Designed miniproteins, single chains, continued (4). Designs and how they scored, part 75

Each design is a single chain, and the fold is of that chain. pLDDT is the mean over its residues in the fold that is shown.

## One batch from the design tools (miniprotein)

Design m14579
Fold by ESMFold2-Fast:
Structure m14579 (fold): chain A 65 residues (1-65)
Amino acid sequence: MSMEEELELQQKAADAGMELARGLGAKHPAVAEKLIAAVAAAREKDPVNAAKTIEAVLGAAVAEL
């Protein structure tokens, strides 16, 4: 509804992605690098759809583990 609510959802998704990347960094550095790059690219390219893109990337990464 509001732009602030949309941005809050994007921030939560990005934070979850970054925390997962940090946790994976030691065992799965390639996956961690992909997550960091995907979160940054999604937020810069299309902030309106960034939350969904980040969630999809997180789901795929977790499924591969």
Scores: mean pLDDT 68

Design m14580
Fold by ESMFold2-Fast:
Structure m14580 (fold): chain A 55 residues (1-55)
Amino acid sequence: MGNRYAQGVQILKQQNGSDAAKQKLMTDYKISQEEVDKLVTAIKQGQAASAQARA
């Protein structure tokens, strides 16, 4: 079951953690700045791991 946080993670992933996406989560979903920063960090770590393909 998706909660506001799960929906926020999907939005951040689709927008690549843009400032607009962060602002939208804080405004529309009432998620704190600290939680948004944690989500962005987790997404960037996941993207970095995916970009670093095994050679």
Scores: mean pLDDT 70

Design m14581
Fold by ESMFold2-Fast:
Parts: structure tokens; sequence; C-alpha cells
Structure m14581 (fold): chain A 108 residues (1-108)
């Protein structure tokens, strides 16, 4: 399945970006965190275009969640690192859950 291959490649690329996010959070590097989140949003938009409308809607919501997080980080530059880590972890966990659900649906 072309859609399954696109999901697997996107999951791999998001995982690579998540490792960079983890290092950025350890170093309190919010600029790098925002850069990696923007790259994730772009990957999810590209993925969404390759998917059936039903699956596309789920990833459009994931894009919105990433964009909302970026806006929150930019509006609140003095946000506590613990809060930033929590919010980032929640958004990433939901992205990985959405990828796993989509892959499961295509596998039957």
Amino acid sequence: SAQLAALEETEKRVDELNKKITEALKNNDIKTLIEQLRKIAELLRELSRQLDPELRAEFDRSVAAVEDLIEELEKNPNMDLTRITFLTGMVLAEIFATLRRAKARLRR
C-alpha cells in the first residue's frame, strides 16, 4: 500500500525530529524546539495530501495541534521548561498514536 509506505516513512522522520526535540528540551533551546515542530507540521501536511479523506482529517488535526503549540511557545517566551516539556510530550504522543492507528486501519 502506497499509503502504508507513506505513513511508515513519516513515522521514521518524525522519530528523528523527536530525538532533536528531546536534545533541544535538555538544553532549554526553545528556538531549535520550534524549528523541529515546524518541520513536523510540514511532514504531516505532506503526508495528509497522500491519504484518503478520512485519514487526512486526523492528520489535519495533528497539524493544527503542532501549530497551536508553536503559537503558545511564541506568545509565552517565559513559560516554565517543565510546562514546555509536558505540552510538547502530549502533542508528540498524540501524533505517534495517530500514526499507529492509521497504520493499523490500513493493515485491517
Scores: mean pLDDT 89

Design m14582
Fold by ESMFold2-Fast:
Structure m14582 (fold): chain A 74 residues (1-74)
Amino acid sequence: MEEEKKKVIEFVEEYVKRLAQANPEITDEEREKLIEKAKKLVEDLYKQGKTPGEIVQAVLDFINEEIEKIKKKK
């Protein structure tokens, strides 16, 4: 369980960093805030007893929605 949580957090952090590299409109500050929010969401969902797959899906949906909001601000 702890090892899987670590893998999910590492995956989420890498995912946000890669999306920020592909989207230059995302500032370093916005990237760091998004990583913090995503990690907090992973911790909260893990405490709720969600499976790693459910956590990854929920967090990726959250990240993609936040990125789209940033992009729509131009």
Scores: mean pLDDT 79

Design m14583
Fold by ESMFold2-Fast:
Structure m14583 (fold): chain A 105 residues (1-105)
Amino acid sequence: MEEEVKEKIKKLTQEILKRTDEELARLRERGAPQEELRRVLARGIAEALLESMRLAMEYEVELLKEKEKRGELSEEERKRLRALEEDLRAEEEVREREREEEELE
C-alpha cells in the first residue's frame, strides 16, 4: 500500500514537472525573461504539490476508514477523517464545475 501511493505520487509529480521542463525549454529558446521562467516553474511546482496532496489525502482517508472498521480510530483521527472527506468533496465539486465549462456533458 505505501509503495503503491509513493509510486503514484512519484509518477504524477514527474509527469507534471516534465511538462513544466518542456515549457521552460521552449521559453528559454525564445529568450523569455527570467520572471516568466520563474512564474512557469512556480505554476508547475504548485500543480505537482496540489495533485500530490490530493493523492495523499485520498490515501489517508483509506487508512483511517480501515482503522474505523477495526474500532482503532481515535477521536482526533475521527475528526481528521471527517475533515479530509469534506475537503475531497469540495475539490470534486470544483472539478465538476470546471468540467461543465470545458465540456457540456
Scores: mean pLDDT 78

Design m14584
Fold by ESMFold2-Fast:
Structure m14584 (fold): chain A 74 residues (1-74)
Amino acid sequence: MKFTSAEEVREAARKILEESKELSEEEKKQLLDILDKVPDSFLETWLPLLNEAKDNKEFLAVLKSMLDSYLANS
């Protein structure tokens, strides 16, 4: 993947998380911190799911669980 595409994905993910009304400020901080620690391939898969789930509290919880699982196995 090109650097431009990777940065665009990260920027889009940050924007969605910041704009979410379903996430607390603490949850937003945690997720934003994690974005810099996960690989681009993970973010490419995760971003479409995040965009679909941004208005759904239940799906946002699943997405957070995916990040937690990734970090637990690192």
Scores: mean pLDDT 72

Design m14585
Fold by ESMFold2-Fast:
Structure m14585 (fold): chain A 76 residues (1-76)
Amino acid sequence: SLERRRELGREIAEKLENAFLEELARITGVSVAELRGVRTEEEVEALVERARENGASELMIRLIEAVLRDIAREAA
């Protein structure tokens, strides 16, 4: 059914988001809760720099920056 497909899609998206945030937490050296708590551009830039120092690729840096800015924007 369409409802079952929508629910499965949401479950997959949530699992992927959680897995991605866990990987970001590992790369940045902070907790998932701290990543979800990002509110300012300065906090985004600090976490991006930490990821860069920990050897994250340019693609990963762009993804981290986009996700953290989205989190901060949603909280505003």
Scores: mean pLDDT 78

Design m14586
Fold by ESMFold2-Fast:
Parts: structure tokens; C-alpha cells; sequence
Structure m14586 (fold): chain A 100 residues (1-100)
């Protein structure tokens, strides 16, 4: 899934900024079935702030029903974690457009 692959790339950038990106990426990768990168991100998500996964889970649950809506919520979630978030928003907007 190209949309998921790009979300993983975005989350790699979020990982440098904090743990929020790693948790979201791990859940997205689990839905995608990509285990290679998941192993690296999974360690940060499960070893770090597990409680923050509760917010990520709601977004990922909607990913199963509607990728477009899930990506829009990921955009909002990412914007809260990173100050500014312009680069994250621009990339997620392209993912949403491709998901259609």
C-alpha cells in the first residue's frame, strides 16, 4: 500500500521529533503487514510511552474503515506532537489525495 508506505516515511521523521510518530507508525505497519520496519519502530512504541497508544488506536481503527479519514486524524495527531507541523501536513495531504 503506497499510502501506508508514505505514512511510514512520515512517521520516521516524527520519530526523530518524538515517540508519537513511532507509536502511530507501528500500528499502521501492523495493518499493512510490513514486519521488517515494524520491528525497529515497535521497540520504541512498546518500550516507550504505551499509554499514548490509546490515542493512536482510535486513528488506526478508522484506518480499517476509511483510509482517508484515518490519515486526516493522523495529520491532526501529528500536528499536536510537533510544533508547526507544516511539513507533516503537506505530506499527509498528498497521502490523502493518493488514498482516494
Amino acid sequence: DDVVAQAQALAAELMEAGELGAEVTVRVMELSGDEELNKELHDKALGGDVEHNRKALEVLEELKDDKEKALEKVLEYASKGKKGGDALRAQLKELVAQAK
Scores: mean pLDDT 48

Design m14587
Fold by ESMFold2-Fast:
Structure m14587 (fold): chain A 82 residues (1-82)
Amino acid sequence: MELSLREAQERVREAIETKSLEEVLEELGKILEQISNLEDAEKVAVYAYILAAEKISDPKKLEEFAKRISALFHEHAAKLAA
């Protein structure tokens, strides 16, 4: 089932509020797999980073999290381009 941009963003927000960082990354991967539009997938990944930046006080953990979001997005983008 394809997720709308709004549904995907709401799911990301809930995950960041209630889950660990590893669980958020797993959930983000599942959310991205349900998005067929590359531009919407990028908006979801950016939104996840913005919310994480507000919640994560440790700059090193935020940087590691940002790199992992970027990796998930690029993996998904490559699958959509194939």
Scores: mean pLDDT 82

Design m14588
Fold by ESMFold2-Fast:
Structure m14588 (fold): chain A 61 residues (1-61)
Amino acid sequence: GEELRKKAAEAGKKADAIGVRTAIETGDAEKGQAVGNEAGTKEAKKLGVSREEMAKLAREA
């Protein structure tokens, strides 16, 4: 439903923000990607969906 899509979009933005912040602070884009991916996986688990499903829901939001 709409609520799940909104939560997925917020979760995706949160994970991206964590990844970008890590990349800026460390100067390492690969490390930022890894940290962002880990955060995204944790957020997807909280929503009861796969990381790919979370990305799809966020895109449809």
Scores: mean pLDDT 80

Design m14589
Fold by ESMFold2-Fast:
Structure m14589 (fold): chain A 81 residues (1-81)
Amino acid sequence: SEEEKEEELLRELHNLLDVNGDGYVSFEELLEVASKGPRPLSEEQIEGLRESLKKMDKDGDGKVSFEEFLEWWKEEEAKGA
């Protein structure tokens, strides 16, 4: 499905940003992809993502896992339906 293809694309993007191979990506890298990616987010959506990233960051290290990022992305897609 389109949803499955988007999940695969997001996983590929996360892997490209995860240069260290630790399974985590920095807030700055995720925000840059969200603003410059194939579906650039508005200022308002970027602010929402920033707040969500803070909630996802359980360790306080400024990084999020792909699974945490994907869950947020799916919730935003669901709001549009």
Scores: mean pLDDT 66

Design m14590
Fold by ESMFold2-Fast:
Structure m14590 (fold): chain A 85 residues (1-85)
Amino acid sequence: AEVDELLARAERYLAKHGVPDLLPTVREGARYLREHPEQLPALRAASDATLAEHPVKDPEEQKDLRALITLVHAASLRRAEEAAA
């Protein structure tokens, strides 16, 4: 359920800002987190650190952006694991 909320928020952010090219990436990240739910706390902390450097005025948009960053990082971890295999 938590990963599905992250995906919905990330897709909403991409739709609002007209960036459909990242849809495959956020869906890949959501799939990775469903397979590796133990990675979610670390990725959340990394996303919070990134957002602290680039604050957004709208709290709901900040939550949507946080979800996007989290899923993009998750997709990057999956790609790194595939490259190491």
Scores: mean pLDDT 80

Design m14591
Fold by ESMFold2-Fast:
Order: sequence, then structure tokens, then C-alpha cells
Structure m14591 (fold): chain A 82 residues (1-82)
Amino acid sequence: EEVVQAAKDLANAIKESFEKGKEAVERLQELVPEAPKIEIKNVSDLVNAIARIANVLRKYGSPEATKAVAEAGKVASEFAKK
């Protein structure tokens, strides 16, 4: 459930700023060590990091965590279009 909360926090952080989104995705990467860590330099890296985490959770995580991370990924993709 820490991953679910971190993913929800990430979606909200992305809506606030890139800097907050970067901090939130770095936290999520710490909670999912099986996913390859990405250095977050821009919005594209943020989207890619979330996609890598979602990929791992689809195989090893709960349905709730997988859904929450997928929703954060949609928010990040929408932010990237702005």
C-alpha cells in the first residue's frame, strides 16, 4: 500500500510542478527497487521512469498498485503535452 499512496502522491505532485514530480517519482523508484532507476532530467525521463515501474508492478505487484501507477503515468503524459 505504500506504493499505492506514493503513486497517488506522484500524480498530484506532477500537477503542481516538474520539481515536485521529480521528487515523487524518485521516492516511487526507491519503493520499487526491481525497476531500473532512471535519472530524472526532464518530463520524458519522468514518463519513462513511471512506465518502467508499471512494467514491474504488472508482473509482481498488486492490482491496486498497478492501477495507481498507471494513473500517475497518464497524468505525466498529459503534463508532457503542455
Scores: mean pLDDT 79

Design m14592
Fold by ESMFold2-Fast:
Structure m14592 (fold): chain A 66 residues (1-66)
Amino acid sequence: MSRVEKVTREVIDKIEELLERDPDLPRRQIIFEASKLIHSSGLSIDDQGLVMREVVEHINRLLAER
């Protein structure tokens, strides 16, 4: 597994954990929390962009299932 894939998985897991605790959390706040985790990951700026794209797509899918 690449570092990008590992960080993507970890961020998604944290978002799902947040939604289990607070299912009414607005999309903007979920994206903000994801952004904080991605920025603290130590990945390059380019890799942070790749993770953010995948995470946002996953957030959109989770919210569509609500």
Scores: mean pLDDT 81

Design m14593
Fold by ESMFold2-Fast:
Structure m14593 (fold): chain A 93 residues (1-93)
Amino acid sequence: MADVEQQIADAGLMLRVAAMLLRDATPQQIADWLLEQGAVTEEIAKQIASTKTEDEMEELLEKLIAETDDPRQRRVLQAMLRGIRLAKVIKEL
């Protein structure tokens, strides 16, 4: 079920997460922003905030994606993961 509007929203989330990481945002700042946007639950926000590195956030998101049965939550987590990976690629250039 490919929804263009949802794909645009996912792309926006990905780009904002990438931009925040390129500005050295902490996992806590990313978690706070996602919670403010209603993108994640308080439980997921706490888990993200407990990570210390981009690698730990990436591993956490991969785990949460595998464990979630909610299609909306899975899409949000996948968009975040893509954002983290995009920031890593740009930092290596």
Scores: mean pLDDT 82

Design m14594
Fold by ESMFold2-Fast:
Structure m14594 (fold): chain A 93 residues (1-93)
Amino acid sequence: MPLMEPVELSPGVRAHIEKVLAKGEKASPEEVLVAYQLAMVSTDDELVRRAAALLTKKAEELGAYALFLAQATVRESANPVAVAAGQDILAGK
């Protein structure tokens, strides 16, 4: 199976991710999981890094789900920035 190539996000999807990132630590675990999944398919490397950083800050609340999503990103993404971010989450950084 081919790796997932990064795509340009629609303005609406990007606005949703930016809303969750703006909430930061006040975002619900569910909001963070959805924003991470949407951001990891983006061609915007900075958005990818910001979403991964928020998942890391919420990792204690998310538990095994944070590690599962990071592992999926490393395995399935064709974006080296997303792969590196996922590896950092798995390493506890």
Scores: mean pLDDT 80

Design m14595
Fold by ESMFold2-Fast:
Structure m14595 (fold): chain A 74 residues (1-74)
Amino acid sequence: DLAKKIKELNEELELGKQSLEDLARWREEQRIAQLPGDELAKAQVRAQVQAERDELLAELNKKIEEEKAKLIAD
């Protein structure tokens, strides 16, 4: 059932997105906790963590889209 497999891939993508958001939040908290109370330094950490998350999200999206394309090609 193609529809069921597509649904499972969509669920995997959503769980992966949630895990990456949780990881980004944890990384932000960890890195900010190591900084003196400098708003510029905190903003740089937030930007860096978001960039790291965006790269991981792009790779996850690419993987899921490639798996969907394989299912459609069959």
Scores: mean pLDDT 81

Design m14596
Fold by ESMFold2-Fast:
Structure m14596 (fold): chain A 85 residues (1-85)
Amino acid sequence: AKASNEEKLKIWEENLPKVKLNGRSLAASALYLAEYYKEFELAKETLLELLRSGEISEEELREWAKSLNPELRELVEEVLREYRE
């Protein structure tokens, strides 16, 4: 249901500090797509782009990863590795 997906995105936005609204919304959407739709490549590309543009920081991603499933935490670690290399 589309309304349910919008509700989950809002919950993510409410729980994350609203320091950089657009970057955080995009990052939350990417993680949501990875978790529920298994769109790992799209999520990785989105997170890398946000890191390179400076809209999110490595520290913010690590903080978010602490509350995520092990699968998503592994995705975040891969993104951070590629960003550093």
Scores: mean pLDDT 70

Design m14597
Fold by ESMFold2-Fast:
Structure m14597 (fold): chain A 80 residues (1-80)
Amino acid sequence: GSEESRRVAREVGRRLLDEVPPQIAEWIRKGIEELEKAGKTELAERYRQRLDEAVASGDYDALFRIAVEVEKELERIKKE
């Protein structure tokens, strides 16, 4: 069997566990900055607090939920 294929799969899995949550957190931070630029300062501050708590606790379900909510708020701004 291909030993190389198994090594690649393990390396990719490890990198995804390390890289995906920080990338999602960075995307959320950028979305929060756009909310602030649109004058939604209190909403942006609330999302920052929730993001910081989710990252600190390793609550990835909360992290994904925040990402979805921020995206919806950005879509609302674009439709105004």
Scores: mean pLDDT 75

Design m14598
Fold by ESMFold2-Fast:
Structure m14598 (fold): chain A 92 residues (1-92)
Amino acid sequence: EAEKLKEQAEEALRDAEKAIEAAKKVKVGGEEIIKKLEEAKEKFEEAIRAAKEGDLEAAKEAIRKGMEAAAEANKILASNPKAKEELEKAAE
């Protein structure tokens, strides 16, 4: 259980880091997206730490909060077609 939560958080952290790199290449609208993705990254790092300590409840809560921050970044992206287009090009 703890290992699975740690692995899930590590994968989510890796995805958030890649998304931050892509968002940094966006000249307009990227700053707000980066802020939310950095919040997600911090929560996933917290989840990894909690899972390593065997605190499954704290790890699950941190993953949930990280996923919520990532979802908010996606909402901002969806409301800005220009930023979405630039991020899709950067991810290629």
Scores: mean pLDDT 76

Design m14599
Fold by ESMFold2-Fast:
Structure m14599 (fold): chain A 75 residues (1-75)
Amino acid sequence: SALDVAMEIARLAAQGKVEEAKEIVESLDASEEEKEELIRLIDEIHKNSSSKEFNPVLEKAIRRLVSKVIEILRR
């Protein structure tokens, strides 16, 4: 499902598998601007994933990434 793809990208980014997450984004049928936005969100998720404590920046980045990937895949 679209949600499963979105969650996998977020999970890979959080685990530091940034290049694998970016490869999935590059495979999407999306504009270069949309791919750049998603790559920025991947980097933001990775940067903020080192803490076990609640991180509102991390949660916001994950929500934005998931919503955008679902939007793209539902076209």
Scores: mean pLDDT 84

Design m14600
Fold by ESMFold2-Fast:
Structure m14600 (fold): chain A 92 residues (1-92)
Amino acid sequence: SPEELKVTILLFRAIALRTEAWVTERAVERGRLSPAQLEAAIAALEADLAAFQADYAANRSLLTPAQAARLDATAADVQAAIARLRARAAAL
């Protein structure tokens, strides 16, 4: 159904967002990003999180409680990653 497709896309978007945050933090730890690249990566991650949160809000009623809890955890984890990345950018 269209509803099942929306849920599937939203769950895959959550995985992609977690992966983006993880890859960005690992790149910073390995010294692979210039300060400008780090700022660009943080801005991209913030934009992707905002887009994910909008999609999640629009489709929240389609989710099981377990799926909603997983997506809430994803948003919280990515927000925490952005905060850590911002702290690292400020220390440069």
Scores: mean pLDDT 90

Design m14601
Fold by ESMFold2-Fast:
Structure m14601 (fold): chain A 92 residues (1-92)
Amino acid sequence: SKDDVLLAGYFRLRDILEEAGKEYGIPQEKVDEMAVELARAMAEHADAPAEELRRALTEKVRELSRKYKLPEEVTERLIEEVERLVDELAAA
């Protein structure tokens, strides 16, 4: 279902944040804060057209990257997973 695709995409994004936290020494509290912000953005745009969801999530990833000073490679990986999620939703 569409909800299953969204949930799977969220867990992939969260896993990237968890691994980045371990690699770059980001406190768990900050990893959790970023995951919550991504979940909120996904929920707010869950019924939006795929293109709108892509823009909203990409903007949120870039906002989090600036706020939490994420490495460029982490930001790129998060954006790639957003694109994958949106493609999977468009196919569902």
Scores: mean pLDDT 87

Design m14602
Fold by ESMFold2-Fast:
Structure m14602 (fold): chain A 97 residues (1-97)
Amino acid sequence: SGEEEVNKLLEEIDKAKITVKLPKGTFEEAAREVYKKHPDKPLVELLPEVAQRMAEKARELGSDEAAEIFEKVAELIKKYPQYGFRLLEKVIEKAEE
């Protein structure tokens, strides 16, 4: 089931050593940027793009570990959209200040 893959990534997120934290509100900014491009699309379809935008912002800040995790989150949300918010919430909690 998708839950096994999701639980494996959640465990990876929990164990991750994120040396460079993202500023508080980075997710809010990334979400706004994505929603502004696609105002007519359902939120569930935008979650992978939000995760990918978070990965880009993380790399710009030198947070390579966070960027790699957000990229994995983006790919897994594409396969299992129903876990999108759970995965994003967990990685944001770990990666943001």
Scores: mean pLDDT 86

Design m14603
Fold by ESMFold2-Fast:
Structure m14603 (fold): chain A 70 residues (1-70)
Amino acid sequence: MEDAEMLFRSADVMEENRKNAEAKGQAEADALYKQNPDKGKEMLAQLKKAVESMDALIERLRAAGEAAAA
């Protein structure tokens, strides 16, 4: 079913983007931390929240895909 395939593909793409965003964000936060530790910590906290939000959406997309495939 097209809807199920679209949801699974969207979840896979978002999961890959999430991993890339986390790695890039970590590198940027590390660089900022060397200049200003407080701002670096804030950036890391923001990154963690963004990653958690993306993980929640990925889970929802996968669940919707499974429901559509059934």
Scores: mean pLDDT 82

Design m14604
Fold by ESMFold2-Fast:
Structure m14604 (fold): chain A 80 residues (1-80)
Amino acid sequence: MKELEELFKKYLEEVKKKSPAEQAGYAIRGIGSLFQLSLINPEKAKEIEKELEKLLKENPSFEGRSGAYAAAGEYAEKLL
């Protein structure tokens, strides 16, 4: 999941420039896309969720979590 790691770095830099409310917005949109994928392709969603869990554990800050959810969401959108 090198692409997910790259997306995470991109989103982490992006969300750092945002207010807490906007950062939460990035996270909720990411969660929405991942949930949509879970209804269409649960196996692929589970694969992304496993890598997302790793990113969340390695980046437990609000900013890190927001970036991780956003990255997972964009990766999920590419599979819709």
Scores: mean pLDDT 85

Design m14605
Fold by ESMFold2-Fast:
Structure m14605 (fold): chain A 101 residues (1-101)
Amino acid sequence: IKVTVSPASLTVKEGSTATITFTYEGEGEIKVSWYKDGKRIDPESRLGSRTTLTYDEEKKTATLTIENLQVEDSGTYTVKAYNLTGKPTVASDSATLTVEK
């Protein structure tokens, strides 16, 4: 499995929306998890409640959209993709988000 995040870095103003897209390569069951600064993004957290994850299985693309950005949302966003079929494999890639006041 292979994952590529785009853009690799993004600078936006607070109150804006950020969109980070990733593409993955692999077959079978793939699970994806997002991390901010090494900590998993919990959908029920303040950050998670403002995020939308969209998956396109045919294009092997997923999009992370974060609305109403706050300066505290700045950090390194890492996607980890786990292939659960055959030999277990994991791939990761990271993007840096900077939110300016």
Scores: mean pLDDT 74

Design m14606
Fold by ESMFold2-Fast:
Structure m14606 (fold): chain A 87 residues (1-87)
Amino acid sequence: MDAEKTAKVQIQAINENRSKSVTLVITASGDTTRESLQKAADEQIQKIKELGMTISDVKINVLDGASQEAIDNAEKIAKEIKKEIEK
């Protein structure tokens, strides 16, 4: 499946709600590192911008067994992304 086909499905779902905004969800698990989360977030943000969409909010999803370090890493990345969106 190519990226363009996936992107069009997301845009269509957003258009049904008369909005081109998305919520970015960061998942924290027991082995999640700050570096891996930053890379995944950067890749998703780039794709969203390329589609002409806006990130309206950033949420954290905590899985069972996630360490406090993994949660702290997710919160730190979410805070940095929110600051970049507000500029």
Scores: mean pLDDT 64

Design m14607
Fold by ESMFold2-Fast:
Structure m14607 (fold): chain A 67 residues (1-67)
Amino acid sequence: SSEIDLILDELDLLSVDIQTGKISPQSAETQINVLESRLSSAVGDHYKWIAAHLSIIGLKEEISLLQ
């Protein structure tokens, strides 16, 4: 759950960086792929895991549209 909480926090920060243009789409894609890999190995709270997974899907779609 603590690892999933860290992933959720990093996803929130990444979302802000994408929306404010602080990160390039290419760098955002690299970062989201790392977070997706980390989440696939994470164990803990099922509800938080699903929330992180859905956030990753949404951000991947947003990043894809910006490339």
Scores: mean pLDDT 87

Design m14608
Fold by ESMFold2-Fast:
Structure m14608 (fold): chain A 86 residues (1-86)
Amino acid sequence: SLEELIEELRRLQREALARGDVRLAAASKEAIEVLEEAIKTGDYEKAIEDLERIIASLEAKVPESPLRRRLIEVLRRAIEELRKRL
């Protein structure tokens, strides 16, 4: 569910903050806000676009790490969940 994905993103945000990875923490927070807005408005197409933009930014600007990989995997699962609701 989208709510379970939000909880997973909150765990990733806490882990990123604990490691001092401020960029991964910020991206996790932004993704949470995108999903919460999607639930509130039903604008799933916008949410997909916003999450794809977050993934592209992470791949371009943030060094590869296990935590970056896990975040991108969660974001891709969120996109697939949103696509099922279109």
Scores: mean pLDDT 91

Design m14609
Fold by ESMFold2-Fast:
Structure m14609 (fold): chain A 104 residues (1-104)
Amino acid sequence: MATVDQRLLAEMDETIRELRTMIGRLREVQAAEADDGHRAALEEQIRRLELAISSLTERRGKDKSYIKKNISLSVEELLENHALVLSARELIEQARATLEAVRR
């Protein structure tokens, strides 16, 4: 069976994949947008998603290094990782709401 640490890495990988998918969709919408203010709002939203990818990628790399060295993650580190995933999921839902609003 996969360990809790391996499952956490898999969840982070999936979240990073979803963030990249949302960035791609927002970029397509931004390219078709004629309003400067709306393009700026989309750019700010994309920037937040890119920062979330950077944070998750850095944390994932550190956690993978610990697992490779047979070092257990602390409860605090596990809670921090969970908080990052939840924050990233909130950004993904905000991106989906933006994409839905553009179609109205």
Scores: mean pLDDT 78

Design m14610
Fold by ESMFold2-Fast:
Structure m14610 (fold): chain A 114 residues (1-114)
Amino acid sequence: ATPLATTLAVGVLLAGGIPEERAEAILDEAEARAEARARERGDPHAATLVLAVGEADEEVRRIVEELAAAARELGVEVEILPVPEGSTSPEEMRELAERLLAALRSWRAAVAAE
């Protein structure tokens, strides 16, 4: 049977310079947190996003804040998970934010079409 729930729970790693094993552990934690929050909300059309963000300058922080605000406008709950051992460039963050927002908009359109 096809599940009727369209809940989205996503963990995203926005940090470079960390070992693969540590990156996998961080992604697993972010995904688990997103899934737990989505279940707690009890809304089958809810979406939860956990952003694992490395050490950031003011420009990267601004991009993350803009991404979080845009995601919340789409009805997505956003949590920031700090990753002090990693770092992210403003250019990489912009590219990741654009791709993530495009994916979230596509998901929201698909949910609205049901």
Scores: mean pLDDT 70

Design m14611
Fold by ESMFold2-Fast:
Structure m14611 (fold): chain A 73 residues (1-73)
Amino acid sequence: VKELAEKLFSEDPEVRAKAAAELATKHIDDPEVEPYLAEASKHPNGQEPVQRVVNLLEKIDPARAARVKAALA
């Protein structure tokens, strides 16, 4: 999870998009996702990919998406 979260602020937009999709789909039940997303959102390239993860989570698990949004606030 940590390695994927670090890819959210990669200079490569393709790497960021793939990491966001994988975190939202394959690691949805991982409790470490929330703190790693909060950290990634502090990076200049991380805000959009983190928002993409949140948008994907809203489709899969709206309750988890709400918790992630609270952690980012």
Scores: mean pLDDT 73

Design m14612
Fold by ESMFold2-Fast:
Order: C-alpha cells, then structure tokens, then sequence
Structure m14612 (fold): chain A 65 residues (1-65)
C-alpha cells in the first residue's frame, strides 16, 4: 500500500539509503531530503517522494538544480 511504501521510504531516509537523494538532513527534529535533479523527470520523482515523506511528518524536500 502507499502507506507502507511511504513508511519504508521514511526508514530509508533515516538511514541515508534513498536512491536519488543527494543527502538527508535534520530540520527542526524532522528528516528532510535534499535532491539534486538534472531533468524534469528527476524533479517530478523527487517531488513525489518528498510529498510522501512530508505526509509522514517529515520536513518538505529541497530540490536543487
């Protein structure tokens, strides 16, 4: 389910094991994913993953050029 997928992504973010993430940081006690996206497809995937992470109480993702 989407909830289980989002939970797994959150666990991977905590471990620094998310594919496509440039890094994972802490912001106000929450996890924040920082992506470097070179293409529009990469940016869309980063936005989608970031939204999933945010729905679990994590900080909004940062997407760098």
Amino acid sequence: SDVIKAAAENIMAAAGLIEGADRVERRDGKLQMVFRARTEEERERARELGRSMESLGNAPAVILP
Scores: mean pLDDT 69

